# Designed miniproteins, single chains, continued (2): the designs that were tried, part 38

Each design is a single chain, and the fold is of that chain. pLDDT is the mean over its residues in the fold that is shown.

## One batch from the design tools (miniprotein)

Design m5391
Fold by ESMFold2-Fast:
Structure m5391 (fold): chain A 66 residues (1-66)
Amino acid sequence: NPHFEEGKKAFEAGDYETAKEHFEKAIAEDPNLAEAYLYLAGALGALGQTAEAAEYLAKYRALLAA
């Protein structure tokens, strides 16, 4: 998933806004890509969007249980 790879690069660079956009696109293209939910939760947390971060972290855990 190219969006997931681009999101990881942005996340590693500390560009959490760009990372968020790429991870949102990655999930839209591949809803079962569990790692994208984890990284999106991390980016949202870094941006202070804590409620949204908690929601995506819960979705990540649910995907690992499936």
Scores: mean pLDDT 86

Design m5392
Fold by ESMFold2-Fast:
Structure m5392 (fold): chain A 66 residues (1-66)
Amino acid sequence: SIEQLRSNAKTLSEKTGVSFDELDAAANHFFETKTISAGDPIQLAIAMLAAGGKLEDAVAYLKKHL
């Protein structure tokens, strides 16, 4: 759900230092378009979570690519 994704985005922000506004914008973009830009780690992390991926994996992914 979008509420679950936003809750996860807040935790991603707290754990990675990425702004919540950037993560929320990426979540809204994904829900509107169902697309991601290749090579955007924020959009890829959000798509991973939207596909049912684990929060811990999304955190690790962002830390690797920041």
Scores: mean pLDDT 78

Design m5393
Fold by ESMFold2-Fast:
Structure m5393 (fold): chain A 91 residues (1-91)
Amino acid sequence: GAEAAEAAARAAERAAELAREGDALGAALSAGVAAVAAAVAGAVGGVTPEALEAARLAGAAANAAAAGDAEKAAELAERAAEAARRAAEAL
């Protein structure tokens, strides 16, 4: 549970970094990984609001990055990382 949430936080942090660098494809892929990891954290450790929020925000970050909105992708990925860290602390 916690390990998957920590993986989601790391992937979301990487997505935010790549989005700030202008790597929209890298940001979308990393945000996608974060969304999957957050969903796994919820499935393994119990569905928490924090895990659901992390998955939702990571998915939104991936969509923003795919659309070429690097600024929005970075903002959403940062929020996903924060939610994933809170989920890890709760598990």
Scores: mean pLDDT 77

Design m5394
Fold by ESMFold2-Fast:
Structure m5394 (fold): chain A 57 residues (1-57)
Amino acid sequence: AERAIALAQSHGLSEEVAREIAELAQTDGKKAVELALSHGLSEEEADRIGVLGVTES
């Protein structure tokens, strides 16, 4: 989860929001992308966070 959090924070997200996106990506990728987009991330960045979240968890 650390790399997923760091990646999201580099895009201006808080650690808490970064964790939420990474956790959602493991359960519901569509919802994770929607949450990331609402915070100004692209679909590509949301996918990266999801992959890192799954790999690190």
Scores: mean pLDDT 71

Design m5395
Fold by ESMFold2-Fast:
Structure m5395 (fold): chain A 56 residues (1-56)
Amino acid sequence: SLEELLEEAREAIRRGDLLEAEILLGVAELQAAVLKDEAALERVRELMREVERAKA
């Protein structure tokens, strides 16, 4: 489910598995866009920003 993907991405960020997090967030973004779930798209964007900060 979309919520499971977001939770897995969060855990990947926590572990420092940034590549895994990016893959999971990409899948979540596609699913949220198909569902037209604006709240989920915002959550994906926030997590993508966390990945960017972790890379910096």
Scores: mean pLDDT 85

Design m5396
Fold by ESMFold2-Fast:
Structure m5396 (fold): chain A 69 residues (1-69)
Amino acid sequence: LEKAKKAVEELLEEVKKLLKERKLSDVEMTELILELAVKKAKEYGIGEIIKVTGPDGEEVEVPVTKYVP
């Protein structure tokens, strides 16, 4: 949770800097935000998802933490 919050805050600050420094189209801005989000998630080890099969054969995506249970 704390890592996710920091990653989001850092992403928002980088987006703010890019908006001030460069004039980007809505499409370019969306692509850049997505790339930064993936980069920050990887940097903090966030977004690791395990697929768990439910009793009815449904796939449920469960976020995992870096902590070993």
Scores: mean pLDDT 60

Design m5397
Fold by ESMFold2-Fast:
Formats: C-alpha cells, sequence, structure tokens
Structure m5397 (fold): chain A 91 residues (1-91)
C-alpha cells in the first residue's frame, strides 16, 4: 500500500542524491513525483478535493523536475516530492 510507495520513493531519493548527471537526478525526481500521484489516487482516506489537490501538487513537482537546469535543483525537487508523498501517506 502507501508504505511500499514511501519505501520505493526513499530508495529513489538515495539514488538521486548519488547522481552525478543532471538527467539521472531529474529521472529519479520525476519517478518520486509520479509515486506521489499514485499515493494521492490510492489513499481512500482523502476526500476527492484533497486527492485532486495532492495530484496537482505532485504534477507541479514533476514539471519542475523536468525543467531543472542543475543537479542541485533536480535533487531538491526529488526531496520535495518525497516530502509530499510522506504527507499524503500520513492521512
Amino acid sequence: GLEELVERAEELLEKAKEATELEEAKEKAIEIARLAVEAALSNEALSVEQATGYVLRAIGLEIDARRATSIEEAKEKAEEALELLREIAEK
């Protein structure tokens, strides 16, 4: 369930932190943001309004990650995406 999504995202963040190439860091950040979308859609404790809000925030982070121009920016988006996923999972 949600716990497995958090564990996968934590593994992806560690890989993002170890990334030496921009494209690799961006790919990991995008994957974490997509897991946050999956968490928002799967968490039945959320109202439709809450789920929609979380999906939009996660999509925004994916867009930001895709537009990142430095490894540091991409890693920051990966961290923000994991934080969002954790927030969703705690509901």
Scores: mean pLDDT 90

Design m5398
Fold by ESMFold2-Fast:
Structure m5398 (fold): chain A 57 residues (1-57)
Amino acid sequence: MTVALSERERRAVMIAARLDGLEDASEEAIRRAAEEVGLSPSTVSRAIRRLLEAQRS
């Protein structure tokens, strides 16, 4: 199931997932992913949450 994420949000989620996994991504992993794609950490955190909720649907 695809969530309506921007390309940069999807890239950040993939980076965070590679570091710690989506379900327990650390604050450090989220910050690193956000920095890599030029988004705020809160935006990346919300994108991860939306993706996890979609997967649990």
Scores: mean pLDDT 74

Design m5399
Fold by ESMFold2-Fast:
Structure m5399 (fold): chain A 68 residues (1-68)
Amino acid sequence: SAKEVAKLIDEAIKTATPEEAEALEEARRLVEEGKVFEALRLLDEAAKKSENPEPLRKLVGEVVEKLS
């Protein structure tokens, strides 16, 4: 559900770098608008640019799992 996805993003923001937090906040907004696929694309792009992509890639996987 969108609420569960939003909660996962909120938890990720607590441990994120400032750059990652910007992408996570935007993804959070997209999820609230019902644009979950746009949020996933943004998070995947952020992970590819991140010095430590593992947390963001894990988050993307968890979001996909909750949509299944």
Scores: mean pLDDT 79

Design m5400
Fold by ESMFold2-Fast:
Structure m5400 (fold): chain A 63 residues (1-63)
Amino acid sequence: SHEEGQEAYDALLEDGNNAEAWYRLGLVLAEKGKIDLAKYYYQKALALDPNNEKAKAALASLS
C-alpha cells in the first residue's frame, strides 16, 4: 500500500534532502495528534526549502 506517509518515508530513505517528503510526514503526524513531532518535520522541510509556503502555513497553524 502506497499511503502518502509511506511514500514520503521511502523518499527520505533515498534522499534525506527531500523537503516535500518532510512536509508530508509532518502532515501525517499532525493528523495523528503528534504535534511536537509534526512541528519538527515542518522545520526540517523549511531548513531544506525556506520558500515552502505549505510548511510555513502548517507550522504557524500549530503555534
Scores: mean pLDDT 77

Design m5401
Fold by ESMFold2-Fast:
Parts: sequence; C-alpha cells; structure tokens
Structure m5401 (fold): chain A 58 residues (1-58)
Amino acid sequence: MEKLIEELKKIVSEETAKKIAEIAVLNGPEAAVEYARSLGLSEEKVEKIRKILEEILG
C-alpha cells in the first residue's frame, strides 16, 4: 500500500493518491482508473496511474 501511494503522489496530490490507492485495493485497478478520469485528469496522467496500478497490484 505505502509504495503505491508514494508512486501515485508523483502524479497527483497525497489526498488523491490515497483515495486512488484505496479504490484500487477494494474495487480493482479499473475502478481506480475510472475515478481518476472522473477527477478531470489528463489522459496522459490517467495512463501513468494505470501503469503504476498494473505494476504494483498486477
């Protein structure tokens, strides 16, 4: 969990990183990516978040 939050903090705020990490663990990476898109993040940032989630969570 901590590593996931640290990697996500490179792209988004700590508060947003924690929320994305919680959603990814509880509801899966796709739900977390959908949440990131709903925040109005650029597609480039959303793709970086997806890669981090896939790398750390599988």
Scores: mean pLDDT 82

Design m5402
Fold by ESMFold2-Fast:
Structure m5402 (fold): chain A 76 residues (1-76)
Amino acid sequence: SDSDFITFAFQTHNQAHSMTNAQAQAAAQDMVNYAQNNSASQDTINYMMNLITNTSQAHNMPDFGSQMVNQLNSIG
């Protein structure tokens, strides 16, 4: 459900600055996969986009972040 995903996203957000680059990439991909498989609401997708942008900025991966955000935009 979207509520289960929001819980997952909060956990990911709390770890954003302590994750390795590989963990950050895996977390972003998990968000995209969740959105695709669960028909996530637009509010949930917008929340994911913000988390991915912030995580990618923290890990100096803005191009990767933009690619993941574009994938989420194509779902919503």
Scores: mean pLDDT 71

Design m5403
Fold by ESMFold2-Fast:
Structure m5403 (fold): chain A 69 residues (1-69)
Amino acid sequence: MIRVVSADETSVTVEADGERVTLTGLGPPGKYFVVADADGVLRVFDEKGNLVASARLARPATGRAEVEL
């Protein structure tokens, strides 16, 4: 399971099965989608479907979450 723990204007902190990861360099304000597909990578997409950020996870996690910046 993944969940958004906190967000600011350009970053989001996500908890993925007990691991916390901060993704920075997010673009303009709007809706973003956080996705984990059990491949050990957390990905952030904008509302147009563009990949805007990614981070490696120590362990594979699965889930999806939405965040509004």
Scores: mean pLDDT 79

Design m5404
Fold by ESMFold2-Fast:
Parts: sequence; structure tokens; C-alpha cells
Structure m5404 (fold): chain A 60 residues (1-60)
Amino acid sequence: SAANEAARTSAEMAKRLVERGDIEGAKQAVDQGLSLAPYASPEVQKEVDEAARRVEEAAR
């Protein structure tokens, strides 16, 4: 579904932004993914949650 694709893309983007040290960009990507997560499959929701945890840890 479009929601699965968009949410997964947001999670991948957040991980790439963390690798580049762009924590603010990563937070925005996670927020976008989280807004789409309720419309996505449980597998994709889990990927978004994992990306969110990674961003939170990197922001410390």
C-alpha cells in the first residue's frame, strides 16, 4: 500500500540521516513515519518504531 511504502521510506530516511549526523532531519523523517504508521502493516510499524528509538538514542 502507499502508506506502507511511505512509512518504510521515512524509516529508511531517518536511519540515513542519523548516519550523516543530521539529527533534526532524522526527527522530521521519524515524525512523518509515525503519522503514517497507523495506516501501515504491523511489520512496517515495527520498522518505524525501531527508527524512532535509533534517532532518540542518537539525540543524546
Scores: mean pLDDT 83

Design m5405
Fold by ESMFold2-Fast:
Structure m5405 (fold): chain A 74 residues (1-74)
Amino acid sequence: MSEKEKLLKELDELKKEVEKLKAEEKDPTTKANLGGLIDSLDAAKNWAEKHNDLAGARGMLERVKEIVETVKKQ
């Protein structure tokens, strides 16, 4: 599997996790913030697929992972 294919798979998996957290979230502010993370992951996927910006996409993936871990600890 190429580095790009692996990254795209990781972005898709994280997006599904964020979508699940958003569906289970009751606080409207946190729910809106999770929606923003989904948009950020969609942008990162576009950067990787259309612009071959793997470094930028990886940076967004890591940032969203940190935010998701923080949300899970609440």
Scores: mean pLDDT 83

Design m5406
Fold by ESMFold2-Fast:
Structure m5406 (fold): chain A 56 residues (1-56)
Amino acid sequence: ADEETAEAAAREARRGAEDAGLDPEKASKLGRQYALDTGADPDRAGAAGVLAVLTA
């Protein structure tokens, strides 16, 4: 994914983490990295970031 998609994924992960009571900064970083590695859209990458924090 490009930089804009990665930033959108980071925002989506941050929002999801805040809603779930998780670490938003950690989820944001993981969601961003997932988008860069896989090319997934922001919603999917964001959800992956939240899941990664939950399972870490």
Scores: mean pLDDT 80

Design m5407
Fold by ESMFold2-Fast:
Structure m5407 (fold): chain A 90 residues (1-90)
Amino acid sequence: DLFEKALKLLEEGKTEEAVELFKKYVEENPESLEAGYALLAIGSYYLRLGKYEEAIEYFKKAKEIFEKHGDEKSAEYAENLIEEAEELKK
């Protein structure tokens, strides 16, 4: 599973490789709950790079997926990340 492989790479500190697999997972499974978590991981990577606008777009996509799945806590977490990224770009 690409998602599980990406998580393992992330735990190993292979962040760029993990992000590429998360992107591929989202392309193959765009509406899955796991795609929401993959999008959070991708957004967090762009946030760490100071690419705030890109991070916000990934967090918005993650929020939409979590809302569609009724995962209110993860949707709220994504919204909080959007607000933090918007504050950081000021």
Scores: mean pLDDT 88

Design m5408
Fold by ESMFold2-Fast:
Structure m5408 (fold): chain A 85 residues (1-85)
Amino acid sequence: MEAEEKEKFAEELKERAQHLVRQSKLDGEGIAKAVGNESAATMLETQADYMRAQARRVKDNPKAKEALEQAAEELRKLAEEFKAK
């Protein structure tokens, strides 16, 4: 895979991961209202674990791995925010 293809893949993956983080926050707010903050936090932690698993599967693309790990950390912080409520 050419360096330009790796860069483009990492950029696209970063955009998709950030979109998922934003959607997960909105879904978490809905879940918190319907069933409670603990359920919202559990969903966000599950999404964070999924992102970390995907990061481990991205071979030879450090930028893509970093984007997924960053998204996982953002989701974990959101879960902590819901637990603190």
Scores: mean pLDDT 82

Design m5409
Fold by ESMFold2-Fast:
Structure m5409 (fold): chain A 90 residues (1-90)
Amino acid sequence: MEADEEEARRLAQEALDLVNQATEEAKASKDPKEALEIINEASKKAGDLIQKAVELARRAGPEVERQVRYVGAQVAVKLGEARTAVLKKA
């Protein structure tokens, strides 16, 4: 459905924006523990957003699902890189 497509795209973009903001905030943090907490919280929230986006995208069609899954992959990569960088400082 049209509404499911729009909502799926919105949630996926919200997850990507959240992760971009959190990774920049973590980079600015001088405390590795604080940085890790920022990344962990963002990972939890972004994961929930992407899961809901994929569910809605499946109702919209396979093209929308593929696009949302690609955004989910970008989110996962960004979170993994940020977490690895923080853990190396701890």
Scores: mean pLDDT 83

Design m5410
Fold by ESMFold2-Fast:
Structure m5410 (fold): chain A 70 residues (1-70)
Amino acid sequence: GEAVRQAIVDAAEYAAENGLSLDEFYERAAKILREKYGLDITPEQVKALIDRMTAGGREGAARIAAELAA
């Protein structure tokens, strides 16, 4: 829901500011979801969720992050 979307946006902003790889972005998003929202989620599951939401990949992750930030 909204918590997952907010965590993805927060992780994407951090990744952009700190020059993180796509894998490091997924790890950051999973960490935020686990620590801030109490969700038991792995970086692999975050990737699968983003891939399903955006039809895949880094371009997909960037598009959903930008759309959610708007």
Scores: mean pLDDT 69

Design m5411
Fold by ESMFold2-Fast:
Structure m5411 (fold): chain A 81 residues (1-81)
Amino acid sequence: MEVKEKIIKELETAAKEAQANGDYERAGRAYYLLGKIYKEMGDYEKAVEAFRKAAEYFRKAGNTELSEKAQKEIDEAEKKL
């Protein structure tokens, strides 16, 4: 439990730092990993929030493929709500 919480905080920090530096690709990847962790934990509300941020940052980075992948994860997680 604590190990997952530490990873979540590290990913949140990495995402915020990447966003501040304009590294949208890194920010998108960090939020995508957060979404996957929340999904595995059954926290679909937080998973949707994280995947929405991932999709936004992948679009800003010009990575259409990963943006679409994040959107599919949102659609799947919303079905569980």
Scores: mean pLDDT 84

Design m5412
Fold by ESMFold2-Fast:
Structure m5412 (fold): chain A 80 residues (1-80)
Amino acid sequence: DLSRVEALIEALSDPDPAVVAAAARELGRIRHPAAVPALLKVLDESTDPAALRAAAEALLHMAQTDEQAARARKVLESLA
């Protein structure tokens, strides 16, 4: 459902990192490529470990380039 994906992408901009982590986790299950730019922004701007892990794990399943996948892997390695 595209409307659900759009709502989850909006939730990635929520000031509550728990909401961001939940939205990223759901986007990782749906795996719609429209979420990729918003998930990359979470990796750049978030300082919350749960939000970073959820966004990075989601990106590993829907990355469109090797650069995007490498970035997600680097974040996960830093959290390990």
Scores: mean pLDDT 82

Design m5413
Fold by ESMFold2-Fast:
Structure m5413 (fold): chain A 88 residues (1-88)
Amino acid sequence: MREEVLKLIEEAIETAKKSLETASGQKAQDLRSAINNLELAKRRVEAGDYEGALEYLKAALTQAQRADDKELVKLIERAIEKVKELLE
């Protein structure tokens, strides 16, 4: 449960970092913002603050969508779904 969410966030961070290696301009800026929000979301999950994690994941999702990184978007959407399951 928590381990699955952390794994998805870590995979999203790695994916964003790989995308950032070949990105420039606005896309690179959006990817850096996404990485920052994903790292903050990871810290919230580790602290058991799933509501806080959701806010940072939603911010990261918007940035991933703006970067047009479809793989990153899918990973973040899966992380959001799993965090919502932990709130129920």
Scores: mean pLDDT 88

Design m5414
Fold by ESMFold2-Fast:
Structure m5414 (fold): chain A 71 residues (1-71)
Amino acid sequence: DLAALAAAFAEGHATALALGHTEPEVEVVATRADGSTWRIRARLTANGEVEVEVERLDSADARAHQAALRA
């Protein structure tokens, strides 16, 4: 489930910060079995909370992102 994947990334990011990592933002692109491509971004807010954003990429954006990852 995409929502569960996003939640897992947020927990992983929060744990990394608690262990001394200071990376304020992490971004991952995931492709589902149905061919849909999604961008998952986790970032630390000013309140010390982790915010997760999930965005569906259209076919053109998905292809451009996949090409950039392979380049």
Scores: mean pLDDT 61

Design m5415
Fold by ESMFold2-Fast:
Structure m5415 (fold): chain A 60 residues (1-60)
Amino acid sequence: ATPQEKLVQAVKELGGEVTKAQLGEKMKELGFGDTDDFHLKQAEIALKLSKDGKNIKITE
């Protein structure tokens, strides 16, 4: 699976709404700790995230 697919799966596992901190912790658990900026950008593209700042939320 690609890193972006892993991030999408991680957000879904966390219930579809996460803080940036929670996503960062999940990325570290999955072994992506040093690539948070890159992977967060990919997750924003894949997940169409709310940019209200505080939380990352999947929107369809």
Scores: mean pLDDT 60

Design m5416
Fold by ESMFold2-Fast:
Structure m5416 (fold): chain A 71 residues (1-71)
Amino acid sequence: MREELRKKLLEAIGRILRAIGDILDAERRIREARERGDEEAIKRAERELREAERRLEEAKKELEEIEKQLK
């Protein structure tokens, strides 16, 4: 039981790390687009950022539920 829960915990952490990576990538794209004054590229990168932030929140919620079950 705890072993399976630990595996799910590691998977949730992996999803969090991927979402953080996507957030950082989107933030870099926003910065680069702003330096170029490309409004369309800024909006696209902002949409990618919002989507990655949603995935992060979902993964964090899953992590919190796993932590409650682990303890």
Scores: mean pLDDT 82

Design m5417
Fold by ESMFold2-Fast:
Structure m5417 (fold): chain A 60 residues (1-60)
Amino acid sequence: SEMEKELRKEMEERLKEVEKTKDKDKAEELIELLKEVAQKAPEFRPLAEEYIEKLKELMA
């Protein structure tokens, strides 16, 4: 969907910023936000889970 593609683009930009800054607090905030999205909007659950995994890997 159009919304899913725009959300993915936004998440890619935020992921790049976290990678550059090494800001673990910001990464944790994004993970919590994505967990909420996965619970409240099941249609976006696969996208949210994908970015949660990427953020956790970056923080490891």
Scores: mean pLDDT 81

Design m5418
Fold by ESMFold2-Fast:
Formats: sequence, structure tokens, C-alpha cells
Structure m5418 (fold): chain A 74 residues (1-74)
Amino acid sequence: SLKEQAEELFEKGKKLYEQGKYEIAKNYYLGAIALDPEYAEAWENLGKVLEKLGKKEEAKEYYEKAKKIKEKKK
């Protein structure tokens, strides 16, 4: 399923992030949200990687997206 494929990309992104490969991790997180736009954890981790890349304003937008998704699921 698309949700399972999104989770696979997300886990690959996390592994790359742990290795300090932030640009590649960003691309995997973007792939995960493309497959599952309601994947709040992928939006949060995209925010974290963007902060590591010095893109604080863009990171804030993705954190807000994750927050709205989590609020909608309550």
C-alpha cells in the first residue's frame, strides 16, 4: 500500500538523518509525504532536517503542517 511505502521511505530517511546525511534524508521524507500526506511524523522529521540545513522558516511551515494533521486525528 502507499502507506507501507511511505513508512519504508520514512525509515530510510531516519537512518540517513542518524548518519548526518541531511540532504538525502530530506528527499526520503519528501517522498514519504508525497505517498502519505497525512504522515505527521514525516512532516515533523522534515522540519528537523531543514533546521539542520539552516532553513528555519521552511522548517516552521512543516512543523505547523504536522501539528494540524495531529489535531485533525484527535
Scores: mean pLDDT 86

Design m5419
Fold by ESMFold2-Fast:
Order: sequence, then structure tokens, then C-alpha cells
Structure m5419 (fold): chain A 64 residues (1-64)
Amino acid sequence: MSIDQYKQALIDAVGTSLKSHGVPQSHVDQTVQQLQQKLDQAPPTKDALSQASVQSLSQGLQQY
């Protein structure tokens, strides 16, 4: 699996998790957009990308 495919899988996973917890679509979209920017700026390693995704999911759930 390429790093770009892994990034997309993480974005999809975070978005789906937020939706399953009843987070409004507008907040999900904002969180996913912020995550995409973070992943583009993060080191291209699975550990760094996974950590950024977990942080974004946690923040999205806490802010809502």
C-alpha cells in the first residue's frame, strides 16, 4: 500500500468514526479538511500519519 493510499484510508476512517458518533456533517467535513492538511505536512511514515489521525479524531469528538 502506498503512503497516499494510507492517507486516504485514515481520512475515510476518521470521517466514518465521527459520523458514527453523531457528529454533524459540517463538523466532520471541517475535521477531515484539517486532517488532510496535517497529513500533507506530516512525515510520510505510518506512525506519524496514524498519530495525526488519532489526534484529529479525538479533537473532533471532544469539540462536539
Scores: mean pLDDT 80

Design m5420
Fold by ESMFold2-Fast:
Structure m5420 (fold): chain A 59 residues (1-59)
Amino acid sequence: RREELEKRIFELEIELALLRMKAAVAKLAGDEEEAEEYLKKAEEIEREIERLREELAKL
């Protein structure tokens, strides 16, 4: 459903922002491994958002 996709995209955008913030904090703390983990998760979320936006465009 359009509304469900929009809500999910919004929630994922919030998660993406939080993951990027956590990555930045970890990098400042000198924890490069943790920062890389958060950035990998952020990249996965970005790809999911792109897929959902494609689905929304087909509606």
Scores: mean pLDDT 83

Design m5421
Fold by ESMFold2-Fast:
Structure m5421 (fold): chain A 90 residues (1-90)
Amino acid sequence: MELQKEIEELMLKLLQETLGLSRERIEELSEEEEKLIEEKLKELFEKLQKELDELVEELKKKLEEGEITEEEARKELAEKLLELLKEYLK
């Protein structure tokens, strides 16, 4: 499972939703604005790396134990990532 890529995609989607960006505005973003968003995502990853690693390990363990489905794991990851993003953007 490419969890790192899934986390990056989820974080990007959650950042877009948190910032109130519509799909149309995302498509209208300049190359410079896209680069700034990517740089901020990298900074967020570095700052949250320990917490993200802990979340990934917890979800992986639950998946291996059959306590949750992959879809439930993605939902829990998205919810916890959103909480971390809200705390970071505070």
Scores: mean pLDDT 66

Design m5422
Fold by ESMFold2-Fast:
Structure m5422 (fold): chain A 96 residues (1-96)
Amino acid sequence: QKKLSKEEVDKLFEEVIQRLLDLGVSQETIDEILKEIGRSGFLSLYNAIEELLNSNPSVEDLRRALEAIKNPAVRRVFEALLRHRYGEEVLRQVLA
């Protein structure tokens, strides 16, 4: 983990939001998450999902992670990031 300046954190947050919008996550979904856990919580959540996806997880690991997510907006973010990294086929296997 690197220490980032406030400006770097602000830019990273904007880049994360734009990436999620580009991946088909709605602004309403993003706003719902931000309302519940705030900006800091949102970045922590995003980082946790990316760490999991970068850990070479099995389909079973991904399914277990998805089942642990109780917030539907968070599930949508997870599904969008999973689809982007591993494609529709892996997403379908996780959702089966």
Scores: mean pLDDT 81

Design m5423
Fold by ESMFold2-Fast:
Order: C-alpha cells, then structure tokens, then sequence
Structure m5423 (fold): chain A 58 residues (1-58)
C-alpha cells in the first residue's frame, strides 16, 4: 500500500510535468512489476491517478 501511494504520487508529478497517458500507464506497469504489487494496490494507484487527471482535464 505504501509503495502504491508512492507510485501514484510519482505518476501525479509526471502528469503535472506534461507526461502523456501512455507514459503514465507504462510507468505504472513497470513499477507494479518492480515492486511486486498486488492487483488491489495497482487498482488503488490507478484510481488516484485517474481522479487527478479528471481534475486536470477540466
């Protein structure tokens, strides 16, 4: 869970710096494999990132 939160925060920072949706997705998949995250942890990180992106796209 802590690693999932760290990954979500890193991805949010990438979004703020102009990273594309594909770059964010690739980053998440790479980190999920690297840290051996559960599907629950990956899903939580994705949800946080999607909510954040939704606000930015407004």
Amino acid sequence: EEKAKEIAEEAKKMIEEGASDEEIREFLLEKAKEYKLSEEEVSAAVDEILAYKGELKK
Scores: mean pLDDT 73

Design m5424
Fold by ESMFold2-Fast:
Structure m5424 (fold): chain A 106 residues (1-106)
Amino acid sequence: SNKEESKKYLEKGKKALVEKKYEEAVKYFQKAIDKDPNNSEAWLNLGIALYKLGKYEEAKEYFQKAIELDPNNSEAWGNLSSVLEKLGKLEEANKYYQKSVELEKS
């Protein structure tokens, strides 16, 4: 199924991410999203790979998409905070960091 293929590409992307093959990870996470656009974990990991590549504006968009699909994902809020710090948006970064901490305690 498309959902099972999405999961397989997600796992390949995660392996590439661990191996610091960030451009390869991006390609696998894009394939995971192509198979299942509702795979919030694929959007999250795409953002992480782009963050590692210094593509902070793109990473921000994909963390926002991950949060739209799964608003209770503490890691997605934490990563959105981190990318906003890189973009110099310190007040917004602090707000979303607090949201991440709040969700971890739940």
Scores: mean pLDDT 91

Design m5425
Fold by ESMFold2-Fast:
Structure m5425 (fold): chain A 70 residues (1-70)
Amino acid sequence: SPEELLEQARKLLEEAKKYVENGDIDKAKSLVDEAERLARQLAVLGYIEEAQELSTEIKKIRKKIDEAEK
């Protein structure tokens, strides 16, 4: 269901944040990429607000990943 996709994406982003904090950047990237895939799927299904919420969080985490790779 869309609700399950949203919950899964949120859990992936929470895990990604922990991996960024611990310096596991490659694992963080993989989790963010999977969450982005789920966000795109939600958008295609018409859940634009939920997809936008996920996209905002994804952008924040990707910025932290980019900063950690410097």
Scores: mean pLDDT 86

Design m5426
Fold by ESMFold2-Fast:
Structure m5426 (fold): chain A 70 residues (1-70)
Amino acid sequence: MEKGKAITEQLKKAEEELKKAGASKEFIDEVVAKILEEAEKLAKEGASIEEIKEKMEEITKEAIEKLKEE
């Protein structure tokens, strides 16, 4: 379960970064749901583990940037 392990590790990093940025639990839950949805979509399209991880990191970074603008 190579993809599952990579997704779990990246998801955990995303949650930690969002918590450090001061995100609410509801905001973290929404971002996590979006990350999982995009990761599943990419996996179904045959994307590499690296591509999936990059997309998850990109979504996390965009969420943190949006949070800082408020």
Scores: mean pLDDT 78

Design m5427
Fold by ESMFold2-Fast:
Structure m5427 (fold): chain A 70 residues (1-70)
Amino acid sequence: MEKEEKLKKEYNELRQRARDAIQRLHDEGKTKAAELVRALLEQGDKLFNEGKYEEAIEVYRRALELAEAA
């Protein structure tokens, strides 16, 4: 139970950061990067809904790395 709560907290924090990153990329005119980050968020959300919390978190980390590299 505690491990799942920690994973859900990390997921929610990463999700918020990724939403902020999408907005920033869009404001910077990096529309294609914003679209790719959004697609990764959708993939992460699907994994989270399937109970694959660790895989979902990894996808979100990749999304944030992509956003920072863009």
Scores: mean pLDDT 81

Design m5428
Fold by ESMFold2-Fast:
Structure m5428 (fold): chain A 91 residues (1-91)
Amino acid sequence: SAMEKAQKYADEIMELARSAIREILNLADEKAKQSTPEEGEEIRKKGRELARRVAGAAFQAIQDTLDDPSKAEEALQRARKVAEEAIKEVK
């Protein structure tokens, strides 16, 4: 059914977000360890802000997908783009 397909896309968006958040926080922590203590805290803060952005975009994409299953692929692609841009910003 359309709803079962929407749920699969929602699950994929959630997995994408979890993976991206983990990568962002790991990259931020690694970069922070190579910096001064003050710079390291600012890097970790930016990592948390980027992780929250990815989470927010994923929740919105999941809602869009469940509200209109025909837009599921577009919602997934938007969430993926936000994740990719956030990862690039932490590098």
Scores: mean pLDDT 89

